# Designed miniproteins, single chains, part 61

Each design is a single chain, and the fold is of that chain. pLDDT is the mean over its residues in the fold that is shown.

## One batch from the design tools (miniprotein)

Design m2236
Fold by ESMFold2-Fast:
Structure m2236 (fold): chain A 95 residues (1-95)
Amino acid sequence: TQNNRLQGSSYGMRGGDIAYRALVDDGRVDEGRRLSRFTSQRSINAVLSTSTTAVNYLQQSGTQFRQAGQQYPDTRSAFQQAHGLIDRGRDIVSS
């Protein structure tokens, strides 16, 4: 279930893997596969420095944001940043 998937995601989870799963859920497997290749600590650090932008993307993805926050309150900030990377990556690949 989605709960078990989030339970397996830790503080240091890879944004590309999360983006892959989100895009697969949308039926966009090729875009997800491409994004998972570009998971790097540098990319994650860039998102962390632009957390305001990440939060804005998470607000647009309210359902995913609420689900992550409810399941893992102690990791909420990490999930916020990860979801921001997902949405940003999706927009870049889609554009």
Scores: mean pLDDT 44

Design m2237
Fold by ESMFold2-Fast:
Structure m2237 (fold): chain A 71 residues (1-71)
Amino acid sequence: KEALIKEAEEYEKKGEEAFKEGKYEEAARYYEKAYKLYESIGDPRAKEVNKKKIEAEIEIGIRLIEEAVKK
């Protein structure tokens, strides 16, 4: 359990770093990995990480819409 928690925390951290860099696709991928690990062990952080994944996906959508409007 502890080892899986640490692995999930590592993926969550990588997701946060990718999000800060504006790499929303990479961030969503790392958050998905963290989510699956937290969910497998019943950790309530799964819900929070899933929200972060959705936020990254929303940012991707917003970027695509803004680029389409500017063109």
Scores: mean pLDDT 81

Design m2238
Fold by ESMFold2-Fast:
Structure m2238 (fold): chain A 76 residues (1-76)
Amino acid sequence: MEKEAIVRTLRGMSDVFESQGDTESAEKLRKAAELAEKSKNVEEALEKVREELKGSKSQDIVLSSVRSARVNAEQK
């Protein structure tokens, strides 16, 4: 479940940022997760997430974590 892994990773990171007092980054990650959940497929989800996080200091870290989660979800 590739798309679900992306959504789960984004929501998890949102919780981490919120626990650190970074509510702005947490809200951006929540919005990115919602966009990913509403996307037709994994590729569209990744494009929407990248666009939503564009200009964010956390963009590279989040995208790296999402890619890792996707690879793990595809393992059998």
Scores: mean pLDDT 70

Design m2239
Fold by ESMFold2-Fast:
Formats: C-alpha cells, sequence, structure tokens
Structure m2239 (fold): chain A 98 residues (1-98)
C-alpha cells in the first residue's frame, strides 16, 4: 500500500509537469524554446531512466505538445500525447521493479 501510494504520487507529479509544460508551450514558448526542449528530451531519452528523468521528460513533452497545438500540428500533437502515455507507463514499471 505504501509503495502503491508512492507510485501514485510520482505519476501525479509527471501529470502535473506535463500540464505545466503544456500551458507554457501553448501560451508562451518560442520556436527556440521548442528546439531546446526537443534537444533536452533527446538527451534524457539517451540516459538510464529514473523517476526524476521521466518527470522532466513529461514536462518537456508538455511544452512540445502545447507548442504543436498552437502551430496547428495535430499529427505531432497526437504523437506527443502517445509519448507522454509511454512515459507514465515507464515510470509505473520502473517504480514497481526492485
Amino acid sequence: SMKELQIEVEVAMAQLAYAVGYTIGLRKATEADAARARAELAALQAQPPTPKNLIRQAFLLGVLRGYAERQGDEALAKQLDEQFEAVLEQLRKLMEEE
């Protein structure tokens, strides 16, 4: 039960990070901000996964998702939503492992 609660908290943190990123991407992010977010996301994806790494990926995916929506790129927005769901699943699996 305590382990399950810790997983729920970390997943909620990732969801919040994505929502904050989404708001920034939708309302404020420039093309340069999106380019930096893509570069940081790629670097994080090349590293071993940790809860902190995956929560940061969630934030960056949010920024890119909001920016894509503002640019009218519906196909990219859907791909980013799928990547975010994969990050949440990876976070759950990582925290369920010993």
Scores: mean pLDDT 90

Design m2240
Fold by ESMFold2-Fast:
Structure m2240 (fold): chain A 87 residues (1-87)
Amino acid sequence: SLREELLEKAREVVRELGAEQGFSEEDIEVLIRAVEEALRENPSITREDFENIVLPYLRGLITQQPDKPAEEIAQELVDHVRSLFTS
């Protein structure tokens, strides 16, 4: 499904960038669960929306806030996606 494809792409990006930032497997799973929640709450998200808006934002959260707990990064992602797609 599209959701499964997008979630696998997110997992790939989170693992790559998370390794660079020293994220644990638990931190990576917290972020992947946040992507799953964002996609579940916003079923209208297209592949283009994901690639051009969601994924770049997630990359920015991971790379620009290295000292922020994964749970806080996760919440920021969910809140941001909700603000763009739920209205």
Scores: mean pLDDT 81

Design m2241
Fold by ESMFold2-Fast:
Structure m2241 (fold): chain A 75 residues (1-75)
Amino acid sequence: MDPEELLKKAIEALQNKDYETAVKYAEEIGKTGDLETQAEAYRLAAISYYQLGDFEKADEYGRKAEELLEKARQQ
């Protein structure tokens, strides 16, 4: 499935409060796509983990998203 289509599904799952599904799609995108798409996916994963109460994973994915966004800005 297209990384952009997966991102759309992850956002939809997050809007429906299906945080586990949002994480699943976000992690799948994180293995593919460009740096900006991966950064957005990890940001969605961070939000989803925060809502699930996994603050350690939320912080981890938030940092990964920021690192990928910095790399994208340099390209």
Scores: mean pLDDT 80

Design m2242
Fold by ESMFold2-Fast:
Structure m2242 (fold): chain A 80 residues (1-80)
Amino acid sequence: ARAEAEELAARADAAFEAGRYEEAARLAREAARALEAAGDTEAARRLEALALQAEGIAALKAGDEEKAAELFAKARELAA
């Protein structure tokens, strides 16, 4: 339940810090869905923003600057 979501969130943060952005995005989305199911919509939005940030960085590394800009804009909107 919430404890599993918190573990997924911690793993997402660790993957992000390690530069494993695709893994970080996947784990952050799993954590966000679990937190939303547990009624923690604020924490879920923060994890979805992390997933979008990670995908944006991965897009930049792939050379897709347009997609990266769109993903970063969505992440900023969710984090506000």
Scores: mean pLDDT 84

Design m2243
Fold by ESMFold2-Fast:
Structure m2243 (fold): chain A 84 residues (1-84)
Amino acid sequence: MKLEVVVAPNSAPLEGQVTNAMATMLLAVVERYSKNPQSEYVKELNEVLNEINRAASVDPDSPEVAELKERAKELLKKIDEEDA
């Protein structure tokens, strides 16, 4: 049987709200724990997250959104390396 759990990934507005909240939390955590808040990687991450939010509002299943998500993940790893 199909469970209501599938509603969450199929609900673009709800998914967008969760994604925006997670992005805000991640930025707050990174900024608070980062020793270098002026890092270029933090600035690039903020720009990429803004592009993801804009592109996802138009077409969340686009390959451009997927590429932007991968770029954000790479930037997060670079920030983690700087904090080490």
Scores: mean pLDDT 61

Design m2244
Fold by ESMFold2-Fast:
Structure m2244 (fold): chain A 74 residues (1-74)
Amino acid sequence: MGEKKKEEELKKKHKEVREEMFKKLRELAKKEEELKKNGEKEERVPHPTQPSIELPESSRELVEKTLELAEKLK
């Protein structure tokens, strides 16, 4: 009898179980991707798209205010 062989067999079985879980996870991931494909058409990615035309102007105002504060701090 080889107790080490038993351990190796147990390890192999454990690895097989892990691989099976990994395979199932992959299948689940693929299914999720398929669901995302169909659903993704509606919502791709939460993009912070703010078509705020004032965005660049607002940035300039912030810069100017910061400069004014810096000058006042002088």
Scores: mean pLDDT 58

Design m2245
Fold by ESMFold2-Fast:
Structure m2245 (fold): chain A 55 residues (1-55)
Amino acid sequence: SEAKEEAKKTIKEKIPSLSDEEIDKIIEAAEKGTFSDELVDKIFELLKKAGVVDK
């Protein structure tokens, strides 16, 4: 699925601290429409580390 590959590339480009496994979990959660609180927290922590969330 090209959409999945594009999403993975975009996430990795914006948050290079994410491992391939973590990116795959995010994509799977998006495909299923199911995000766990743990996954959401992990995304927020990584966005903080990348300086993206400090607005």
Scores: mean pLDDT 67

Design m2246
Fold by ESMFold2-Fast:
Structure m2246 (fold): chain A 68 residues (1-68)
Amino acid sequence: MLTDEEIEAAVHLLRGAVHLVFARKGKATIEDLEEAIRDFEKAISLDPTDQAAREGLEEARRLLEEMK
């Protein structure tokens, strides 16, 4: 069974992923990408082995850089 910390990490990962999906479709604001970055960073802090969170963080940062 998942611990409370593992559940919290999963929630942050999912929120970041949702923002990232909208960003890929050109529907995210700068604030949405900043929120995605914060959520992925929190997920990584709770589970440093989460490759999906690390990949999401890198993609969110690249998309944010491309918005200006």
Scores: mean pLDDT 80

Design m2247
Fold by ESMFold2-Fast:
Formats: sequence, C-alpha cells, structure tokens
Structure m2247 (fold): chain A 74 residues (1-74)
Amino acid sequence: SLTPEEKQVLRAALERAAADGSETVDRETLIREVQHLTGLSEEEARRLVDKLLKALGIEGSDTIPVAEALRLLA
C-alpha cells in the first residue's frame, strides 16, 4: 500500500512526466522524474514506481495511464 508521502512524490513526478498533456507516460520516464524530485537511487525509484503499477493492477506494464494514476494518488 502507498503511504501519503509516496503518493505525493508519485503525483508530482507524474504531473511533470505528463506536462505535455500525454494520456500515458513511459515507466522509465516516471522513474527518472521520481529520481529528479527525490534523489533516490534508480533501484529505489523503480521500486516506488512498481508499487504504483501494482496498486493500479498493471504490474509489469511499460506505460502508465495518467488519469487513472492521478485518481489513485488523490
């Protein structure tokens, strides 16, 4: 389960990754945005993003649906 702090980080990273109005963002792009905002290692950022994918029921996906993810992170 995602903590409130994890949700805030993921929401901010997702808003940055989708700033161009994209309906989906690449998993690797979201990992980079998490690293940029937090200073986490790549492995730590991957674990956090994979936690989001699991919560969305799309574990193992290379793309993240922006609107659904933002609803989960609210």
Scores: mean pLDDT 87

Design m2248
Fold by ESMFold2-Fast:
Order: structure tokens, then C-alpha cells, then sequence
Structure m2248 (fold): chain A 111 residues (1-111)
């Protein structure tokens, strides 16, 4: 189904842009990282997210989960319920994105 495939592609693109923004915010909030370490980690996460986007939304979510776990090293890991709530919020945000919101996110990410 061409329409379903195009919708899935747009959903993955929006998820990728949202995930990049979340990764940037998470790394910016970590006071343990120097600016150089933050830039290096962000570049590595962006590369992983681009590879994950080829596999789909679940792969993008897995990369974000790995980043959250890495940044929370030394503390208790988030509960499965907390992770599920995060996943549900991201999926809901992606599913509710209009064409106009998609274009705005794409334009913002390319600036």
C-alpha cells in the first residue's frame, strides 16, 4: 500500500527529528560532560539514530533507551513502566504530527 508506506516514512522522519532533539536536550543537561565530550556523544548518537531510522521506529526508540541508560549510569535504571510511558508519549507525538508540523520540524532541524 503506497499511502501506508509514505505515512510510515513520514512517521519515521518525524521520529528521527524528535529523537535528535531529545538526545541534544539530554546531553545538554548532563553537567558531567565537557562541551567537547557532549559534541562527540551527540554526533555518535545522531549517527546511530540515522542507522536506526532505516530499521524503523522501534530501532529509534531503542537508541534513545540506550542513551538514557548510559546517562543514568550509577543510578537506578528507569522502571519498565516509566520507559513505556516515554515510548507512548513519543509515538503519540509522532502519530499526531500534521504535515505542517512535519515541515516545521524538518525546516528547524536543517537550520
Amino acid sequence: NPEEEEKRRREIEVALLVARGLAETLLAGDSRLTPEERAARLAAVHARLEEAAKEGLDAILAVLDELIDELRSGGPKPSPETRQSFHDALRRGVENATEEQFEALLASANR
Scores: mean pLDDT 66

Design m2249
Fold by ESMFold2-Fast:
Structure m2249 (fold): chain A 64 residues (1-64)
Amino acid sequence: SMEIEKEKEKALEELEKLLKEGASPEQIGRFAREAVERLKKLGASEEELEEFERGAVQLVLKYM
């Protein structure tokens, strides 16, 4: 859905900002868990959650 897509995009943008600012792995993990819980509350499918997880992993690998 459009709402879930917007939340995923926003979460990935915020994650990238945290990584650029040198946030710790613990802070990054906490943020990612909170983002997944928000997406689940919005009714995100398993496929949409997997897409978010892949995006998050790619960002972590790029900056850490």
Scores: mean pLDDT 86

Design m2250
Fold by ESMFold2-Fast:
Structure m2250 (fold): chain A 74 residues (1-74)
Amino acid sequence: DEEIEELIELLEKGDEEGIEKLIEALRNPTPEMEKALSEFLKSLPDEKQVELLRKIYEKGGEEAAKRALRLLSR
């Protein structure tokens, strides 16, 4: 939906706002959002996945990074 599309677009641009929204979404994601984010993260090149995970860790800490890694391992 619109919210998920906006989030993905911000993440593709590398915007800090996108990272903040992703961290918040990962705290209690709907099944729909979890699926969309998992598909998006897996579609990224390895270097982009690493960059995103680093930014998530820097902004949201270890727990936020673990939640993102969990989506990649689906």
Scores: mean pLDDT 78

Design m2251
Fold by ESMFold2-Fast:
Structure m2251 (fold): chain A 81 residues (1-81)
Amino acid sequence: TLDEIVQQARKEAGLEGTTQDSKIQEAIDMIINQNKSADEVVKEMVAGLNDPAKSGPSEIVDRAPKVEKAIRAAYDIAKKQ
C-alpha cells in the first residue's frame, strides 16, 4: 500500500526514476506516522532542496516545485486511504 502511494504520487508529479520516491516515502511517513499536514511536510522536505550549497541555481527552481507536487499528491492519496 505505501509503495503504491509512492508510485502514484511520483507519476502525478511528473517525477521519474531517481531519489524522488524515497523523498515521497519520507513525506508519507511524516503525514501518517507523525500526523503532519502537507504544508508542514513540504516546508521540511523542500527547504533542503533550496540550499544553494547543495544544488545548482537552475536545479533549485526545478526540483522544489516537483517535490512539492509529489508531497501534496501523496497526502491526498494517503488521506483517501
Scores: mean pLDDT 61

Design m2252
Fold by ESMFold2-Fast:
Structure m2252 (fold): chain A 80 residues (1-80)
Amino acid sequence: SPEVARMVLDLLLAAADYEIELAEKTGNKEFIESARRTVEEARRLLDEHFDPESPFAQRMRKRIDELEKKVKELEEKYKK
């Protein structure tokens, strides 16, 4: 349901923020890989369940884009 999708999206964004913070502090590749998957899942849920023209979707897309940028910077900094 859209309501459940919204709740899951909020949780995924919070999880990504936390994983990124842990990755930045530790350099641990598991947190970087986890953050990447979480961001990808959040984007998929946004695209599948939300009207792209809605103010909510626009705000969430901006948040996901910022998180994706941080994950990409971490992936480059801590290359495997």
Scores: mean pLDDT 85

Design m2253
Fold by ESMFold2-Fast:
Structure m2253 (fold): chain A 49 residues (1-49)
Amino acid sequence: EEVKKRAEEGRKEWEKLLAEMDPATRLYAEKVYRGELTDKDVEEVLKLG
């Protein structure tokens, strides 16, 4: 199914973005995986750029 393929591609892109991000943004990504992130955290990242 396309969803599976996109998930794998998304992980790859995510890894690339993570490498280009600063430590603070990396912390945000880890929270996403834990499911502790909210729209509030997303806005904080957008505020950076």
Scores: mean pLDDT 65

Design m2254
Fold by ESMFold2-Fast:
Order: sequence, then structure tokens, then C-alpha cells
Structure m2254 (fold): chain A 96 residues (1-96)
Amino acid sequence: MKVEESAKELARLILELDGVTDEGEIEMAETFAGVAAREGALLGEIIEAMVVGIEVARSELEEARELIEEFAERLGVSEEGRRELLEKLEEVHRRK
């Protein structure tokens, strides 16, 4: 629980330092970092998860879903984690 929250805070801070201002990109990066941390990922894997989250936010909906499935398979993300990523994608795309 605290590790997931810390990963999300770290993601937001890194994106702020990198000048990322798109709220959808920030929310996807936070969600990916949080899910990766909850699944027991190492720091480097959490940072990679943030980058994938940004790519997902920038992609067309169908491509974004494929990226989520590839990410989930690679890190062994639970069905709950995969659902959370897909729900956040739908929320972010609904706002665009």
C-alpha cells in the first residue's frame, strides 16, 4: 500500500521535473508505476512502467490496449492490476 503510493508520488515528481504537463500522461504514468510497485517490481522496472504509461496515454485506444496487455504479460501483472490499467485508459481517453 505505502510502496504503491510512494511510486505514484515519485512518478508525478519525475514528470514535473521533465516538464510533462498533460494530466492524462501524468495519470497513466502514476497508475502504471503504482501497479508495478504493488506487483513487487524493482525501481528500474517502476521507472520503465512510467514510460510505458506515458506511451499508452499518447497512443490510439486500440494500440494503447495492446501496450497494456504486453506490459501486463511481461511483468506478470494480476487481473486486478490489468483491469485498473484498462479502466484508467478509458477514463483518460474519455477526457480527451
Scores: mean pLDDT 82

Design m2255
Fold by ESMFold2-Fast:
Structure m2255 (fold): chain A 95 residues (1-95)
Amino acid sequence: MKISGSEIAEIISEAYKEVLGKELPKEYIIAILKQLSELEPDNQAIIQLLNIIENDEEISREEAIKLLREIAEKLSKSSEEAAKVFELAAEKLEK
């Protein structure tokens, strides 16, 4: 099954609300990913996800899950909260 960048951003927004208790509009997900890409320039997965969301690209659900998990694992070194958001987003996509 394919999933759009817009749908991925919505799932990340939902995960953000569950982990941090704050509602985050979809448009702010792009801003957060841009900030994370500047803090973690070696994290190619963040750059890939940013492009997918900005261009509303369709990817497979399996590729989306893998990408979100790669981001979460790398972010676990710098931000446990951000890592939990992306891990939960991946879990939501697995159903």
Scores: mean pLDDT 79

Design m2256
Fold by ESMFold2-Fast:
Structure m2256 (fold): chain A 69 residues (1-69)
Amino acid sequence: MLGEAMREAVELAKQTSDEELKQRVRDLLADVANSLNAHPGDAEVEARQIARLREETERLKKAIEEEKK
């Protein structure tokens, strides 16, 4: 669900002290929200944004794990 995907992105931002990564999560969430507000009730837009959130959070998880080394 979209709410779950957005929550995962917010929790990911809490796992890093890197302000650049935190800003990346904030920008992603803002872009998703703007897209949904421009296309209210569009199930295809919602599904696309969920896929984008999941893909980007996986990339961010890898960046955070590399930061921990």
Scores: mean pLDDT 75

Design m2257
Fold by ESMFold2-Fast:
Structure m2257 (fold): chain A 142 residues (1-142)
Amino acid sequence: MEEEIERLEEIFSEYPSSDPAVALASAFAWMAFGLGLGLRTLLERFPELEERVRELLERAKEIIRESFKDWPEVAELLIKLLEAAYNGNVEELEEYTRRLIEEAAKLAREDLEASKQALLNFIKNGIKVSDELAALAREARR
């Protein structure tokens, strides 16, 4: 976990923080990473919830596909980043994060408003997944 966060911080430090396209791309990457890490953390704490965590992982992937349906390459990179974070694969996490920031930043430069709308949809639907993660964790403690 700490190694994964340090690697992501190193990657993001390579990109200009003043570029709004890079800022949007980094937001996409952090959301996908956060969802994957959250799911993995819940599974590590409550292994008996494996099937429900797996269902929530598949829902997160569907949310990504729908939010980025007009940009299937970005959707697939986000899904791979989510899976790398869920599996704790640091090498894949680094590779897909770099590729995602570059591809999403390019997209944001071409259509900033559509990219903002995709991020807003991803945030809105991501909140629902986070709420369900919190509910599942509460049920597991009872």
Scores: mean pLDDT 78

Design m2258
Fold by ESMFold2-Fast:
Structure m2258 (fold): chain A 75 residues (1-75)
Amino acid sequence: MAERVRELARKVAEAVAAGDERAAASLITALALLLVGEGKFELAKETLKRLTAAADAKDPEAVLRAGEEAARRIE
């Protein structure tokens, strides 16, 4: 599970770096839904906020930090 969160966060960071706002939004939603599916509702909500803020700031490093934090909380 944690590795799947890291993989999705990496794809979000790539979309943000490429300026692909639609791909970033879709991947952020997929990551949040993955966390919801695992019963991690508060973590999903927090992670969605952090990833959206990082994408709005066009900061792929902040995306990777948010994804790593979420992955550690699942482990």
Scores: mean pLDDT 86

Design m2259
Fold by ESMFold2-Fast:
Structure m2259 (fold): chain A 68 residues (1-68)
Amino acid sequence: MPFREGPLSPEEQAIVDRAREAARKAMETQSVSKGSAASLLYVAAEIHARRGDLEAARADAEAAEELA
């Protein structure tokens, strides 16, 4: 299969966590730029899609589009 469903690797989880924290900071405190947060959320969406979590991938992509 082109992707494998399952839990994220520690590296993938770190990227996802960083993306979501960047988005929170961009919206609340603006200490992170919206463009930077959107880029990280697109990466998080790709990671979730590769792992078969299409709901999380869609949510991350929608959040990135809203910030961009």
Scores: mean pLDDT 76

Design m2260
Fold by ESMFold2-Fast:
Structure m2260 (fold): chain A 57 residues (1-57)
Amino acid sequence: MNALPPLSPVQQRKREALREKSAELSKRIEKGEITVEQALKELAEAREEARREIEEL
């Protein structure tokens, strides 16, 4: 496809969850509990996991 279709409600919910998770991780970084790299990896893995569950049945 040359253009991406609009996101479904399910995809929108996942985006909101990732935003919430990002805020939580930012606080943990500020407290020194985790590194920025760990936080980014957690977010990336969450996104890839959701995508793979749909694409890689």
Scores: mean pLDDT 70

Design m2261
Fold by ESMFold2-Fast:
Structure m2261 (fold): chain A 62 residues (1-62)
Amino acid sequence: SPLEDEVRRHYPGVAPLLDELRRALPRATDEQLLEAARAIQEGDADTLLRLAAENGVTLAWP
């Protein structure tokens, strides 16, 4: 898929986690998942928590 190709190209360390990311954010758009991949690679927890909240997901960790 275009998302998988984009994540594999720019965030290769996050690519193996993409299925878990989709499971954690099942309502997220491809653009939101790509932003989440960027946030994971950069260690930006605030962005990841914001994306979870925007998708109606409460994460188990702060």
Scores: mean pLDDT 77

Design m2263
Fold by ESMFold2-Fast:
Structure m2263 (fold): chain A 79 residues (1-79)
Amino acid sequence: PEQLAENLLKKGEEAEKAGDYQTAGDYYRMAGLIYYNELKDYEKAAESFRKAAEAYRKAGDTVNAERMEKLSQEAEKKA
C-alpha cells in the first residue's frame, strides 16, 4: 500500500505538470485515503489531502476542494 500511495503522488505531480488539475486532485485524494485508512500515516494523509484540495481548486472543483480540506484537518488532529 505504501508503494502504491507513493506512485499515486507521482501520477498526481505528472497530471499537474500536464495542466490536468482534476486528475491530479483525484490521484492525491487516492494517495491520502491509503495513508489515512490503511497505513495510519496521518501526517502524509494530511499533506496528500491538502495537495488534492489545491489541485481541485485549480480545476474549479470547489466541492471536492472543500471536502479535501476537511479531511486534511481531520488527519492533522490525529497526527
Scores: mean pLDDT 87

Design m2264
Fold by ESMFold2-Fast:
Structure m2264 (fold): chain A 64 residues (1-64)
Amino acid sequence: SLEDKIEEAKKKYEEVKKELVDFVTKLGKAKGLSEEKIQALIKGVEDAVEAFLRINIKLLEEES
């Protein structure tokens, strides 16, 4: 169903978000970035993933 597809997309995007946040946190620390810069990168990643999730949901709704 459409609802099942949306739920699956939300779960997959949450997993990707967690992996990307972990990756940029480790990379930022390895590069010696300040905590403020690392937090800005984390926010950018979270905002980008959220935007892609919204687009994906809209596409799923348009197919129904």
Scores: mean pLDDT 84

Design m2265
Fold by ESMFold2-Fast:
Parts: structure tokens; sequence; C-alpha cells
Structure m2265 (fold): chain A 55 residues (1-55)
């Protein structure tokens, strides 16, 4: 889906910027989604919440 593509793009961005921790709010903004939409799409693609991945 388009949401899945956006999540993958964000993961690529994170790989390029390992020294800059990003908040869920910033990740959602970069992907052009609301924070809630981003959390739902991320969990669907990755199988866990962004906070769980970053912990």
Amino acid sequence: SEEEEKVLRVLDYLAAHPDRPLTVEELARISGMSEEEYREAFEKVVGMTPEQLLA
C-alpha cells in the first residue's frame, strides 16, 4: 500500500541518519502522515510500535 511505501521510505531515512534520534511526530511528518496514521501503518508493516522498535 501507499502507507507501506511511506514507512519503508522512513526506515531508509533512519538508516541514513543514525546519529539523529527522531520522534514519532517527526517520522510521521516526514512520511506525510498524522502521528496516529503513522503508528498504525508502522505497526502493520513492522509488527511492533515505533516506540517498541526504538526501545
Scores: mean pLDDT 72

Design m2266
Fold by ESMFold2-Fast:
Structure m2266 (fold): chain A 66 residues (1-66)
Amino acid sequence: MSREEIIKTLSEKYGVDKELIEEALKALEEGKKRGIPEEQLKQGVLNILTEKGVSEEKAQAIVDAL
């Protein structure tokens, strides 16, 4: 899937704003470029989503789909 397709699909599936999904994806990509371990990256993205009002359940599902 393209980056745009991933953002659109996750936004529509989980009812989360496209801008927030894009922010999460950018954080994941930037962290990977810096060599941050996947477990820490997933936790960081989860925190971004939950701080913006996404439930832990939806945030975990989004992180697992990224």
Scores: mean pLDDT 80

Design m2267
Fold by ESMFold2-Fast:
Structure m2267 (fold): chain A 60 residues (1-60)
Amino acid sequence: MEALVAEIRRLAAQLPPEERAALDAALDAVLADPEATEADLRALLERARDLVARHRAAAA
C-alpha cells in the first residue's frame, strides 16, 4: 500500500497544479476512508498514469 501511495504522489507531481490538486484530494479522501481498499489506490494509480500520459502527449 505504501508503495502505491508513493507512486501516485510521484505521478501527481508531474501534473499541472489544478490536476495535481484534484488527484491529491482524491488520494487524501481514500486514505481517510476506513472502508477504502488497495483496489481504490490501484484505481487512482491508473487514473494518475492516464493523466500523466495525456499531459505528455499534449505537451509534445
Scores: mean pLDDT 80

Design m2268
Fold by ESMFold2-Fast:
Structure m2268 (fold): chain A 105 residues (1-105)
Amino acid sequence: KKEELEKLKKEYEELKEQIVDILAEKAKEAGYDVSREEIEKRLEKEEEELKKKIKEEIKKYGEEILDKLIEEVKKAIEEAKKNNDKDTLLLGEYVLKLLEILKLE
């Protein structure tokens, strides 16, 4: 279980790096002058806010809300696979790993 948590954290870090790469490319294509460092900082801030919100929801509704969120993200991942939407698939996998880490902590 401890080794499982360490593995999930490693996979999460790898997915985060890929998300930053995709966001940087999309920002450049859209003509936005944003640095990779700014994207990383924004993503980390969104991560912290999301973790806070999830912990508050768990406190209010119990751990069942986390299981529901995991199932909804899994559904989004399967839909992204059917549509060959690689960006949404990667983002979904990233969010799923975050939720799985929170469930094991």
Scores: mean pLDDT 80

Design m2269
Fold by ESMFold2-Fast:
Structure m2269 (fold): chain A 50 residues (1-50)
Amino acid sequence: MDEAVAEVHRAVILTVLDPTRSAKGAALHAAVQGKAELGTRDATRVLGVK
């Protein structure tokens, strides 16, 4: 739990230090995350849940 928070904090610091490289990876990751999030909603519907 606390370690997860520390990791997020560390990731933010690293992103600030190298935002150019991080931005490309983050954009791709965000696109995949968005698709997965929509997939979760659709999965509920496809499963037959109203």
Scores: mean pLDDT 57

Design m2271
Fold by ESMFold2-Fast:
Structure m2271 (fold): chain A 78 residues (1-78)
Amino acid sequence: MLEEKKQELEKKANEAEKRGDYVTAARYYIQAALLYKQMGKLDEAVEYYRKAAEFYRKAGQDNLAKAVEKIAEQLEKE
């Protein structure tokens, strides 16, 4: 179910963060954001895109962080 998949993705993101794998953590947060978007929970989707952008910055991937922030900003306007 979507709720169970979301919780699994958040757990995997936290595990990646704990081992310093910020790129993998960002990717799992993006997947969680997409699930929230599919559920029509746009505010939560925006929050998870912003978390993904934060982890891309921690990984030194500023261009990916900016790209994900633009997705979050666009979604807030919808």
Scores: mean pLDDT 83

Design m2272
Fold by ESMFold2-Fast:
Structure m2272 (fold): chain A 80 residues (1-80)
Amino acid sequence: MSLEVLLDEALRAAGAGRVEEAIRLLEEALELAAPEERPAIEAAIEALRAGRVEEARRLVLELLVRLGVRELEAAVKKVF
């Protein structure tokens, strides 16, 4: 499973009220994450444990957007 798939599944689980499942998916994502990605995932786990579901969802979405931008930048650099 890729990091992006785990983050997307965690976002959906949190949105469905499956907080424990979302936390488990984020813990699995930490195992695949680069050092620069870990603080955002850890903050999302802490937010879920504190009942701040919308904050956790925003943190995960922001990380997914950053990963998507990085992939686009890498693709552009490889082609040009």
Scores: mean pLDDT 79

